# Ledger of designs, part 49: designed miniproteins, single chains, continued (5)

Each design is a single chain, and the fold is of that chain. pLDDT is the mean over its residues in the fold that is shown.

## One batch from the design tools (miniprotein)

Design m17790
Fold by ESMFold2-Fast:
Structure m17790 (fold): chain A 73 residues (1-73)
Amino acid sequence: MAELERRAREAEAELAPLEPAIRAAPQAVFDALAAARAAEYRALADRANAGDLAAALEALDLLVEAARELAAA
């Protein structure tokens, strides 16, 4: 749990400066990127629900990466 909590705080710190750009992104770009990442996220979430901490960490990394892509769009 400590590792997941640490990574969650790091993700929050990385996402905070991206928030205004994400909010300004066109909805269509948001929807397209979200759809592409949804399948990957669901697979990781299923593994995390089974107790796979590594999958939970990968899901967190995927959310941060998706947010960066949205901010760059």
Scores: mean pLDDT 68

Design m17791
Fold by ESMFold2-Fast:
Structure m17791 (fold): chain A 62 residues (1-62)
Amino acid sequence: GNAARIAELLGISRSKARAAVRTIAKHAGLSPREAAERLLRFLEETGDREAAGRFGVSLILQ
């Protein structure tokens, strides 16, 4: 569910959004669901694609 909304907000395909979420989850030690929920919340509150990239890195670094 959340991957579809992330795809819409970032202007990318759902498959790319799912791949990005899985990559973040793997590196951050989170479930894909938790990674998607955190990223979606950040995107909906910020609306900034560049900041979303930095947030993904932040999740990997904790």
Scores: mean pLDDT 73

Design m17792
Fold by ESMFold2-Fast:
Order: structure tokens, then sequence, then C-alpha cells
Structure m17792 (fold): chain A 90 residues (1-90)
């Protein structure tokens, strides 16, 4: 998993360097999803957290700071609950 996460992070950085923001956001979403699944979070919940984080980044890029803040707060709360539930579940 560590090598796969490092590879995804490198691909995301390369996409950003190339100006391919859509690809960078997609790779960041996949990276976060895999990190959450590795922590024992349900794949569907991991996908929801990653999607909210991606939507927050899209809103921020569009200049909608208020929407970005709300989406980041929602993603953070869902992340915390999902990780806590995964840690409580063997």
Amino acid sequence: MAAELAALAAEAQAALDAGDIDKALELAKETLKKQLVAKGVDEKKAEEVAELAKQADVALLAGDEEKAKKLFEEAKELYKKAVEEAEKKK
C-alpha cells in the first residue's frame, strides 16, 4: 500500500505540474480513498469522504470559498467518524 500511495501522489503532482487539474483531483480522490480503506474504513464511506474533498477543491478553484469551507468541514467530520468507527471495529 505505501508504494501504491506514493505512486498515486507522484502522478497527482505530475498532473498538477502539467496543468491537468481534473486528473490531479481524480488522483487525489483515489489516494484519499485508498488511505481510508487501508485504515479499515468501508469502501463506500471512503468514496464519499474522497468525493466531498474533491468537490471542496473544485469549489475553491471556482472561487466559492464559502462552499469550499462547508464541503471541507463535511469531509473532515465524515472522515473522523469513519476512522473512529473503523478503529472500534477490529
Scores: mean pLDDT 75

Design m17793
Fold by ESMFold2-Fast:
Structure m17793 (fold): chain A 67 residues (1-67)
Amino acid sequence: SAGRRAAVAVLDENIQAGTEALEQHRKEAERALKEGKVDESKIHTERAQNLERAVEAARAAKAAFDA
């Protein structure tokens, strides 16, 4: 259905955007840690963990639509 296709398209966009943001926060966490900015590294690590959970949830939702 058109609704299913629209939902899957939104999930694909969210997975792509979330994965890119996740990689960016992981890189920034590593950079901050190398610079001795422990608090900044923790913030980016927490953001990366939240994004990882969101991306996995979106992938699970997409799999349910593709079934």
Scores: mean pLDDT 88

Design m17794
Fold by ESMFold2-Fast:
Structure m17794 (fold): chain A 61 residues (1-61)
Amino acid sequence: MEKLLEEIEKLIKEGDFLSAGKLLAEAGLTGKRTEDGTVQILDANGNLIAEIPVPKELFEK
């Protein structure tokens, strides 16, 4: 689990949301983007397990 979360965080910080979302789905997790540029990683019950900053997504456009 720890290695998986680190990989997902790395992909999100690199702007690879497609690959990050695929890994989340395979692990039974959900990613939710917030208005302040973070991605909240939720488990199947909606509990927050990680929060990742995503400033690069806004800078790409």
Scores: mean pLDDT 71

Design m17795
Fold by ESMFold2-Fast:
Structure m17795 (fold): chain A 71 residues (1-71)
Amino acid sequence: MEKPSEEYKKLLEEIRAADKANPTLEQYDEIIARLEKLKPKASPELQKELDNLIAGLRGRKEWLERQAAAA
């Protein structure tokens, strides 16, 4: 059985570890892709949580891209 809640918990741990380590653009893309892959299998409540996380990660990625472009 597919367990979106179990995968979501693992992703939250990975996001917390990545945030501490200043993740690369590639790492952000991988995490975002994994969260998006979970959305169609998740409950509406979980989908909202996933959307919030994806939006936050995309915002951080865009900020990092702007820093790289300015250098």
Scores: mean pLDDT 73

Design m17796
Fold by ESMFold2-Fast:
Structure m17796 (fold): chain A 97 residues (1-97)
Amino acid sequence: MEEADKLIKEAREAMANGDYEKAVELFQKAAEIYKKNGDYRKAAESYALAGDAYRVMGDFEKAAEFYRQAAELYKKAGDTGLAELFNQRAEEFEKQA
């Protein structure tokens, strides 16, 4: 988990610098580590942040895909409200894609 937390920090720095492709790669790597360790909530958050990066890049199809993965993981974490929120967000962006 310490390695994944470092990746999240680096990904957020990449976002601040406008390096959105790098941010996505780092958020995905962090999400896989959290998921492997059973931390579904942090994995969901990481995929949601990757979706945010795609949204900023204007790739609404990819944003929707990542928001759907976040929703599924929030559901596994027991966060049904966040799962619903990210499913709704994915549906909105699918309509724009």
Scores: mean pLDDT 88

Design m17797
Fold by ESMFold2-Fast:
Structure m17797 (fold): chain A 60 residues (1-60)
Amino acid sequence: MVTFEIRGLSTSKLIAAALQAIGDLPNAKVKIEGDTVIIEVPEDEGDIEVARELQKTFSK
């Protein structure tokens, strides 16, 4: 498993990031801890790239 963390999110961004991760990454484990979304993906190139793009999108 490869772990991605999206930190420092407002409540609205936190919910949006978690829902997007659940929708885009059906094989991933998604957790919310405080202001952080934690995405654990299989060692699959496609899932890793999607998780990385989500991290970029919500880290602005």
Scores: mean pLDDT 81

Design m17798
Fold by ESMFold2-Fast:
Structure m17798 (fold): chain A 77 residues (1-77)
Amino acid sequence: MEELEKLVKELQELLTKAFEAMRNKDYQKALDYINEAIEVARKALELAEKLGHPDVDALRRILKTLEYMKEVVKKKL
């Protein structure tokens, strides 16, 4: 469980950095943070699925949202 909690915290920190970069219109940095967040979210989802954790559906939703955000940011470049 500690490993999943650390991944969720890292994901939240990356999302904060991505939103800050978007606010500053630094879309390249925002894209970099979103790509890192997608990787962390995938690791968290794999771990949650292996553990049968109830957050599996929430993590799948977060991944879809991140992929959507990536496409939006790419259009701003």
Scores: mean pLDDT 83

Design m17799
Fold by ESMFold2-Fast:
Structure m17799 (fold): chain A 82 residues (1-82)
Amino acid sequence: MKEKYEELIKAVEEALPSFDEETRKQLERAVKALKYAIENEDYETALSAAREIQRLAEQAGHKDVSEKAKEFIEELEKKLRE
């Protein structure tokens, strides 16, 4: 989980300047929510935030970010089922 989380955060932060200003603002909000949720072990909120990141990246055509978000979502879903 930590590895996929760090990969996602890095991918979003590196890609952030290439998004539209309104999408970037939404991504920054989603990333902040994700970081807060992970710190508080609130994996349900983390899953919601990661899904929002994936949706925003897909809409903007940023396949790398959306794929990293999908990988992290799959790990969160597995953790929530255990």
Scores: mean pLDDT 84

Design m17800
Fold by ESMFold2-Fast:
Structure m17800 (fold): chain A 55 residues (1-55)
Amino acid sequence: SADELYAELKRLLGERLSPEQVDVVLAAVDERRAVEPEDDFTAWLRTWIASLRAS
C-alpha cells in the first residue's frame, strides 16, 4: 500500500537527513500524493524507494 511505502521512505530519508529536512521532503511528497492518481503515485514512490535502497 502507499502507506507502507511512505513509512519505508521516511525510514530511508531518516538515515540521510535531519528530522527537520525529512519533514520538508515528506511535505513535498504529501503535496504530490494529493494531486496524483493513487496508482501513479505508488509507482513513482516505489521507484524512488528502490533507487534510495540501491544507493
Scores: mean pLDDT 82

Design m17801
Fold by ESMFold2-Fast:
Structure m17801 (fold): chain A 59 residues (1-59)
Amino acid sequence: MKEIEERVLKAYKKLVSEKGWDVSNREIAKEAGVSVATATRALRRLREKGEVASLEEIR
C-alpha cells in the first residue's frame, strides 16, 4: 500500500494547494486514481504518521 499512500499524499497536497483546506476524500480519491474507500484508509494511515493533517485540524 505504500504506492497508494504516496499517490494519495501527492493528490492531497496538490488539491489543498489548488482549493484550500476544504478538499473532500472523494476529490482526493479522483485525483489519486483510487476508490474513496482506499483513499480514506490511506489518509487515515498518513494522519497517524503525521504526514497529513485532518481538515478539522487545518481550520
Scores: mean pLDDT 71

Design m17802
Fold by ESMFold2-Fast:
Structure m17802 (fold): chain A 85 residues (1-85)
Amino acid sequence: SIDALRNEVLRLAMEVAELLDKSTDPEVQEKLREALELLREADRLLQEAANSTDPAEKARLVAEARELIRRVRELLEEIKRMEQE
């Protein structure tokens, strides 16, 4: 559901904010800022999807938001590996 995806975006944004607070590595900080931009775009798309009355447009916007969320998850996994090496 759109609400579930928006909750995931909020959870990921909180995780990214916490990591930014703790990070001193410029490369990690750059990846975290990229993640925030992707999450901002995902939230915008989900808001547009929630307001759309066209089922095809709603599905397309949700699919685009899911792809952005997937990219954020990949960035966070890369960052976690960098911090544990």
Scores: mean pLDDT 86

Design m17803
Fold by ESMFold2-Fast:
Formats: sequence, C-alpha cells, structure tokens
Structure m17803 (fold): chain A 77 residues (1-77)
Amino acid sequence: SKEEEEAKKLALLAAGLAGVIRKLTGEKEVTLEKQVGDIKIKATVYSDGSVKAEAIVGDKKIVLEKTEKEVLEELAK
C-alpha cells in the first residue's frame, strides 16, 4: 500500500543516514531510531556493509535486509 511504500522509503533514508554517520565516525556499527509522524523507524548499518532496518506503521511491521549499496541505489531517486 501507499503507507507501506512511504514507511519503506523512510527506513531506507534512516539506513542511508546511519551509513554516512558510520563512515564519518569510523564506528563498527551505527543504529538510528526515529519516529516520523505515525511511522517508527530503526536502522542498523554494520562495518561489513550490511543493513538491517525496520519500520512500524500502525499494526504493520516492515523488515529490510540490504547492503549499503542497495540502500543508496534505491534512494537515488
């Protein structure tokens, strides 16, 4: 649905931001947790380039397992 697409996009944005923070800080992993309106986002980026992200909107939970490259490709409008 449209809400699920928006929640997925927000989770990807959070993962992208976590990846940037990780590269700037040199941390082994970075986790970001944010609430944007009715959507709760949690994204973790690891030093191996793997990404674990989830979004909760109402009663729905969306889980994304990707690489940083995949996240950036999907965010490249």
Scores: mean pLDDT 82

Design m17804
Fold by ESMFold2-Fast:
Structure m17804 (fold): chain A 97 residues (1-97)
Amino acid sequence: KELELFEEMEEEVKKLLPKLSPAAQATVLKTLEKIRELIENNAPMEEIEREAALGVIKLKMEAWLSGNPEEIAAAEKITEIFSNFMKKLREIREAKE
């Protein structure tokens, strides 16, 4: 269930990767890999949220430094996708209580 939700989010994010610089693509892929590992190991929500937040900060920094409006827009969309994923993941975990 949680991994299925992650895979849906990963597919959405991967569609935006071609709009990013190689450095920004690497940041996104590394962040996705880390989040997957945390979910597979049933890590606390706070740890998953922290890792996603760090990845987003780095992505936005790289997009801003590129000065490319298309990359900046893609980074903003990926940030939104990550935010929506975190909200849904939290709802799934809260429903188990």
Scores: mean pLDDT 85

Design m17805
Fold by ESMFold2-Fast:
Structure m17805 (fold): chain A 60 residues (1-60)
Amino acid sequence: APSVTELFLALAEITELWIEVEKKKGSPEVQKLIDEAVKNYKDLPKVRELIEEVRKKLAS
């Protein structure tokens, strides 16, 4: 079975894709969901790397 980290990384990848879609639509809901995920999972090293990538994408 996949670890919680692997499941979260998969979720983060999917969420990043949906951010790109939502930016074109102008919906803030996905961005708020990501902010909450960033806050909750900040203590995982590999997840922190993904957090920074997602943040860069949102800030650009």
Scores: mean pLDDT 62

Design m17806
Fold by ESMFold2-Fast:
Parts: sequence; structure tokens; C-alpha cells
Structure m17806 (fold): chain A 94 residues (1-94)
Amino acid sequence: MVPVKLTTDGEVAPLVVHGYTEVEGTAAEIARAMLEEYEANPLVKDLDVPGLKRPVRIESVEITELSPTRARVRTTRLLADGSRATINSVLEIV
């Protein structure tokens, strides 16, 4: 188990998530595995939360290794209304 911290840009404040992963490797490798799991999560697609646009799919993924313990993740998501949203995150191994 590797402790990780994910910081995602938000409109008001960064969203910070702490977690653990069984994926061993660089932060870039862990970020890719986490994105694959996120795409498979039905709750993210099915929740009707005010102000949260539901993703239909992730159209593009750009993972930039900043160090072995830190990676920048940029995703472009297609939303249910046909619009696109770009999400910027940083994954850190703690």
C-alpha cells in the first residue's frame, strides 16, 4: 500500500483527496492506474449532484512526470451535455 495525495484544481479552492494504492511505481504510473479505475466507477457517472457535470468519457489524458514521486495529470472530459471540461490535478506519493 502506497499513500498518495491527489490535488485537483477547483473553481473556489483545490480539492484534496488522500488515499492508498496497491499500485507500485512512479507517481505517473500510479496516476494512470487511478484514471483507469475512475473511468470504471459507475457512481461518478450515475450521481445527479447539483453543480457536478457527469462525464460521459475521458477524451484525452496527459500525464507529465515532474519527479518519481510527483506527476501532473491533465484530462479532457466529454460531459453529458456535449461540452468539454479540462481537469488539472497533481498526484503525490507521500
Scores: mean pLDDT 66

Design m17807
Fold by ESMFold2-Fast:
Structure m17807 (fold): chain A 86 residues (1-86)
Amino acid sequence: MTIEIRLRGADVGAALRAMGLGVELELAGADVKSVTHGDEVTITGENVGEKGVKLALEFAEEMRAAGYEVTVEREGDRLIITVTKP
């Protein structure tokens, strides 16, 4: 599975949490790339196993609990999580 995390209007706390997830996915064996464009951060994990998918979904719920606007979309073998500053 491919996971894409899009962080829009990133504050430092949100950016650090997203980077931490990227590291966790890489340690779990995923191929992780991070790209920053202004206040937008995109993290893409390829070859993500079940553990990595669970970590990404837990991240989405954590960001919702922190007051961010979070959307989760599934497009075939791709999971897209968008986190937007409230």
Scores: mean pLDDT 81

Design m17808
Fold by ESMFold2-Fast:
Structure m17808 (fold): chain A 55 residues (1-55)
Amino acid sequence: SEEHKEKLIDMLLETAKAWNLSEQQAVELARSLADKLGFSEEEKEEIIKELKERL
């Protein structure tokens, strides 16, 4: 759902800032977590796009 996508993006942004992750590292983490949480390929690309725009 949109709410679950937004929560994941917020968590990823906080994690990237806390650990000083590169964009590549943040994207790899996003793909891994989205896969484990059962997001579709389309939803994963939306999450990654939003993550990159807000990093």
Scores: mean pLDDT 84

Design m17809
Fold by ESMFold2-Fast:
Structure m17809 (fold): chain A 78 residues (1-78)
Amino acid sequence: MTPEEQRKAVAQVVGAAIRAIGTLLDLELGLISKEEAIKELRETLETLKALKPKLPEEDHPLLEKYIERIEKEIKKLE
């Protein structure tokens, strides 16, 4: 992969993590339903999983921690 593609992938991982935080905050504030929060978190999870092969090896542990945290939050809401 080009360095530009790797930088884009890292930016997308960070963006997805911020989106997940926003979803959880919106749920806590009563701005979205539990069902909508689960849907948005699952979409974010799929985005993160799709980005793994595009990331530098050194970023894989951080990505895996983000995936684990989002999966745990989804499980708490189910």
Scores: mean pLDDT 83

Design m17810
Fold by ESMFold2-Fast:
Structure m17810 (fold): chain A 74 residues (1-74)
Amino acid sequence: MKPTEEQLKAAEEYAEEGKRLLAEAKAANVPATAATAAAILYIGASVSASLGDFEAAEAEREAAREILEEAKAA
């Protein structure tokens, strides 16, 4: 089983977004536990996208963003 070009591109986009948001979270003094949880979810989103499960990928991305926003609000 090989990822399609669409799946590979989507996986790369999720990975890049995750890297950017994690760098911003580090600059914003987000707790390491919240940053780690968000990182795991972005890795999951990239994997789900590479498997063609774009619905799961988006759900994981949204969960990661919610964790980071809640941590910033605390």
Scores: mean pLDDT 80

Design m17811
Fold by ESMFold2-Fast:
Structure m17811 (fold): chain A 55 residues (1-55)
Amino acid sequence: NEEAIKAGEEAGILAYEGKLEEAQALIEKVTKKYGEEAGQLASETAIQKANELSL
């Protein structure tokens, strides 16, 4: 799901910047709109993106 990946990347950037509540809100929006599997994908993408930025 392209939207889940994009939301995950945005959430990862927000988490890296210390905006954890905003990052979680984006993931929850994806879960509500596209379902639990999409929310899981967004969450995993966010973790990957935050780790990339930490390097």
Scores: mean pLDDT 82

Design m17812
Fold by ESMFold2-Fast:
Structure m17812 (fold): chain A 56 residues (1-56)
Amino acid sequence: SLLEKQIDNIIKSIEEKGLDPIEVLETMLRVAEFLGNEKTKEIYQKKLEELRAKKA
């Protein structure tokens, strides 16, 4: 989806700046949970699981 592509581009930009994309996505997930945006929440959860799996 377009939203998934935008999130992937954001992750890449964060990594290129030397920041931890896991920390940023955890913050974005909390915001999505607070706003009740279930679709955005699911995408952030999926991306976090993928990033954590690569690190393990």
Scores: mean pLDDT 80

Design m17813
Fold by ESMFold2-Fast:
Structure m17813 (fold): chain A 83 residues (1-83)
Amino acid sequence: SKLEEGKKLLEEGKEKIKEALKALKEGKYEEALKLAEEAVELFREAARLFKEAGDEEGYREAEIEEGIARILVGLANLLLSKK
């Protein structure tokens, strides 16, 4: 179902965020950027699926997580620009 697919993508996105944070801590900024960008796309698709399924709570969580992922994209880009 769209609801179950949305939940799967939300969890995959959360895992990508954990990987991106680890990469940032290890100074792997290009890897962190890629992981954070992948997380943005996963959360965007999850939000679309939750909206289509009528899951307002899932939609709000996915939108918040997308915002966090975009902050990480910005941070990784800033750190890359200093090299």
Scores: mean pLDDT 90

Design m17814
Fold by ESMFold2-Fast:
Structure m17814 (fold): chain A 67 residues (1-67)
Amino acid sequence: MEEIFKKQVEEAKKILEDTARKNKELAEQAKQVFETAFRRSSKHYSKEEAEDLALIAAAEFVKNLER
């Protein structure tokens, strides 16, 4: 279970880094999704877990716009 979660976090970081290099406007939108998800998750999870969940949420946002 932990290995799958770590892989999702690694993939999310890669997606967000690639987006920041290729499309700055989409990267700013993803950052807003990250901040919103982090605020929600930080009420229920540790700060570290909330950051990981927020990264996954921001990456999923980018993927959904890519269709």
Scores: mean pLDDT 79

Design m17815
Fold by ESMFold2-Fast:
Parts: C-alpha cells; structure tokens; sequence
Structure m17815 (fold): chain A 102 residues (1-102)
C-alpha cells in the first residue's frame, strides 16, 4: 500500500493534485488497492467541496469492495451534508453491516 500511504502524505499537506495522481496510479496499477484508492479519492474531492465527485468515487470503491465499510460510511456522511437524510441513514446501516463481515 505504498502508493496509498504516499497519497495520504500529500493529502495531509494539502497537495490535492499530487494525492489524486498517486491514488489514481494505485487504482490503475494494483487491482487489490482499487477500492482503497477510490475511497481516498472521494476524501480528496470532499475536501475540495466537490460532493458529487466524492459520491462517485465512494460508489466506485463500494463497487470494487462491497465489504469496505469506510466507503459506505463516507458516502452516507456526504449524503447527510447534502440533506439526503434517508439515504444517509440507509448507507450508515450498510456500513455497520459491511464492518461486521470484516
């Protein structure tokens, strides 16, 4: 997970463009990291206030690993910020269920 760790380092420094580059590279080169990379891309988009981009990235993470509970949790949180409370609650429940499988 070195590319994910490096992406996280740049993200924490506020270098969103470099973080995006590293996360995309991880998703493209390492299928086993694809869900993690898309979840982290969603976090970058969220901090850029691109909520639609964040939702799309989290949905891709869930598509690649439906048991990745953090992606479900993050998706629910963004939907809650958009005022989609019923969907946010539903995805929060899916996060709890996914976590129980891991």
Amino acid sequence: MELIKKGNEYFSKGDYDKAIELYKKAAEEYPELEAYAWNNLGQVYFYKKDYDGAIEAYEKAIEKDPDYYLAWSNLGYVLGIQGKDEEADEYGKKAVKARAKR
Scores: mean pLDDT 81

Design m17816
Fold by ESMFold2-Fast:
Structure m17816 (fold): chain A 101 residues (1-101)
Amino acid sequence: MNKVQKTLIEGLKRVLEKYDAVEVEVDGNTIIVKVKDTEEGKKIKEAILEFGTLHSALKVEVDGNTVTITARDDVEKYLPNEELAEKAAESLEFLVNSYLK
């Protein structure tokens, strides 16, 4: 895993760990997010799916209440340095908070 992938996954983990409605597990370049079957969990799931659509550096897959986020091997094509990866991860917090109002 390259430094940009690592920075992005670590940043996403830090953001998502702030929310009681989700459980987070990291496996290499992948973060596994299990959302609770609550209104808050549903909103966070929708925010993550929108976030994935906005960031070509990420592959987002959903299976029920489990969202799998993978940082692509070619992540540097979209996010050329660790600073931009950190800012991209931080932007998820703003998007989640916008869904939660």
Scores: mean pLDDT 86

Design m17817
Fold by ESMFold2-Fast:
Structure m17817 (fold): chain A 61 residues (1-61)
Amino acid sequence: SSAAKRREEARKLILRAIALELRAIGLEFEAELTGDEELRREAERLREEAKRLLEKADELL
């Protein structure tokens, strides 16, 4: 059914968002250790992408 397909798509988006959040956490730790502003900006981008994916998943549910 279309509902089952939407639920599966939402699940995949949520899992991708979780993976991006975990990567962002790692980059934030590295940025704190090194003072590398580019790593901090990359972490910010990943968090914004994760938020976008979660919003899209919510629209499918």
Scores: mean pLDDT 89

Design m17818
Fold by ESMFold2-Fast:
Structure m17818 (fold): chain A 65 residues (1-65)
Amino acid sequence: PLYPDPEEAKAQAEELLEEAKKAYEEGDYVKAASLLTAAALLAALSGDKELLERVKKEIKEFDAS
């Protein structure tokens, strides 16, 4: 299969979301944007609607700044 296991994708998405928040706090906005994009993709692949919604909220907060 070309896609990761849903549980593995979920774990990776959560890790990337936390790394994106840290990068944003450190002022590395390019890194934060890249990590958020990757987190959103993996959250969608995981099928976890709550996680995908959390990533979407973080992206909106990032764009509002």
Scores: mean pLDDT 78

Design m17819
Fold by ESMFold2-Fast:
Structure m17819 (fold): chain A 59 residues (1-59)
Amino acid sequence: DDELVALANEIGRLLREALKKGTISEEEAEEFERRAVRAYLDGDLEALRALKEEVQKKL
C-alpha cells in the first residue's frame, strides 16, 4: 500500500511538472490521471510503474 501511495503521488508530481512545462496538454494530463486512478484503485503496481515511466518520457 505504501508503494501504491508513493507511485500515485510521484505520477501526480510528474504530471504537474509536465503540464507546467507544456510537454503535455491538459487533456493528456486528464487521461494520465484517469489511468493512474484506475490502477491505484485496482492495486495494480505494474500499471502504476509503467504509467510513471510513460509520464517521465514526456519530460
Scores: mean pLDDT 84

Design m17820
Fold by ESMFold2-Fast:
Structure m17820 (fold): chain A 103 residues (1-103)
Amino acid sequence: AVTQASSVSASEGGSVTLTNTDTSSLPVLATSWWKQKPGEKPELISYNGKRADTSSRFSSSQSGKTSTLTISNLEKSDSATYYSRFLTEDGWHWGSGTKLTVS
């Protein structure tokens, strides 16, 4: 199982930190973070702490069973649902997603 907040609000120009924790007894081998906007396909933003793009505003880290995504200098275009996936020996597991609203 994966635990993640269902919604978070943040101010434009500020920063937000999203955390997700895998509660299984299995070691976490990798974590990925995904961004989903309404009507769009999911977009990969990081894989195991490595960004999929060159945006300096996104950073991610993995520590044990917890993965963290930090978005700095928030833009309204960052408003989306963010999902994490954990890789264990049983395969990839999706979190429920966190809806981020930037105002």
Scores: mean pLDDT 75

Design m17821
Fold by ESMFold2-Fast:
Structure m17821 (fold): chain A 93 residues (1-93)
Amino acid sequence: SHMLERLLEAVREALETARKEPDNRQKVAEKFGEASTLADRAARASSPEQRRHLEEAGYHLSKAGKLARDGGSPEEIIRHLEEALRHVERALA
């Protein structure tokens, strides 16, 4: 629970940063890294059902991070972060 709550907060912060400061690639990448690390830790400590959602969240965080580094569209980055958020919320349910 506490780890999933921290992950939810980290993903929300990454999404807010991507929306408010899309040109700040270093800050965006840093927030994605924090969220991705928490997703990996949460997945290892979770039930099989929660783990599947957390693995999907990790996939979308990884894609968002790569797009941010490679100069991908801000809209695609935000879309992947929104998908990651949805999966973390499902893991909490």
Scores: mean pLDDT 81

Design m17822
Fold by ESMFold2-Fast:
Structure m17822 (fold): chain A 119 residues (1-119)
Amino acid sequence: MDEDIARAAERLGVSPEEVRAALDKVYEMIREGKSIEEIKEEFKDLPEELRDMAVGIAAVLRGDEEKAIEEFQRVAGVDPELVRRAFAAGQPGVLIRMLVGGYTREEAERLLDEAEAAA
């Protein structure tokens, strides 16, 4: 995760501390039972890319497959089948890593294959 945070910071032109703070806030709001809509509102003043990352992560953490498909397709052009595969495999964390680290579809598919082989 820390390596993925560093990659996100470089890609978005923000500090690693800002990326970490956004991730920590998403996890805190999910723990508090906040909806995806409330998380989106909280992050509305952040750069679009960081906001989109936060909303996508929230959808994954809530287990909202359809919302995750919507957000990942909108932000990263991710194939809906890849999102469904990650949820079906019990490896939604791969989707979080893809959003944070800016991994390509091919890299995400490789991570899913490795996670499935290790299970």
Scores: mean pLDDT 74

Design m17823
Fold by ESMFold2-Fast:
Structure m17823 (fold): chain A 117 residues (1-117)
Amino acid sequence: NVLNQIKQKLNNAKTALQEGNLELAEKYFQEAAELVNENIDEVVQNPELVENFLQTQLDIAKALVNNGNYEKAEKVLTSAPKLLQKLVNPLVVKKTPSIESLLEQITDLHNQINDLL
């Protein structure tokens, strides 16, 4: 089940982040992002998984920014481009308030990074 594989990779990324291993956190997150991008229609039907993905994306990007690694943070924030395309179209996906808040925080952080590069 691809959704369980995505959940496992997001959990591995969070564990690596908690242990201070930013390189491993980024690797697991990028693996999750690739699976999300390849299985977008199934993923967008699971708002809890979308929320978990966006929260993990934001947490890793913030940690990378705090470590001065703006290029890697930008790469993390631009992962799974098909998900962003689906989420910005109000006719395709109904967003929860949590998802909307996370998208705003991700956009704000991305804009801050672009001002620093």
Scores: mean pLDDT 85

Design m17824
Fold by ESMFold2-Fast:
Structure m17824 (fold): chain A 108 residues (1-108)
Amino acid sequence: MPELLEELRELIRRRDVRGAARLIVEHLTPEEVRELIAELLGEHMRRLGREDQVEAMRQVALERTENASFATLAGALARLLALELGFSYEEAKRIGVEVAREVEKLLR
């Protein structure tokens, strides 16, 4: 998993949204994407010095993504990784939307 997440970060850094979508669809399940989103948000709380909120944030992320489509989950993961990589909020949002659309095409 760590190697897969780093490869995904490299694809996002290069704005290879098709490569990112394929990597997610080929190697991750919707449940694994939800867990990665929860872990990334938990790590964000830890970096903010809010270790007391790590588990609460993880729980909220899992509940909010329970009924999300695979494409929506993939887009959310890509957006979070883009934000971690220093993309602006607007750029990260665009990357997420583009990855979600590419995932929808792959699932046809």
Scores: mean pLDDT 84

Design m17825
Fold by ESMFold2-Fast:
Structure m17825 (fold): chain A 115 residues (1-115)
Amino acid sequence: MKEKILEILDQLIEVLRKLRELFAGYDPELAAEVDRFIAKVEEIKKKLPTLSDEELVQALEELIQDGVRLINRAREAAEKMPPELRAEVDRLIDELSHLITQLGQIAEELRAKLA
């Protein structure tokens, strides 16, 4: 379980860094939000080996909520971007959404195990 979570967190960081670079020139405030989200993902990744299943579920559920909020903001920002750049941003947002969905499935499985 934790090895799969680490893999997804690494993929999240990669996608988020690409989104951050694209937003830096168009929405600096959103780029800063992406940087804060990356820092949160890296903190969870660092703590992951020592987290209990209960602590891990709570951390993932919070990360998912923050991720959904960021996705919604990123989609709104993408609408204001040039069409060629928008296509790449939309692709990265879809990748981010897929990874957040995978974390949600893992969080549900862990929550069920704790019940």
Scores: mean pLDDT 87

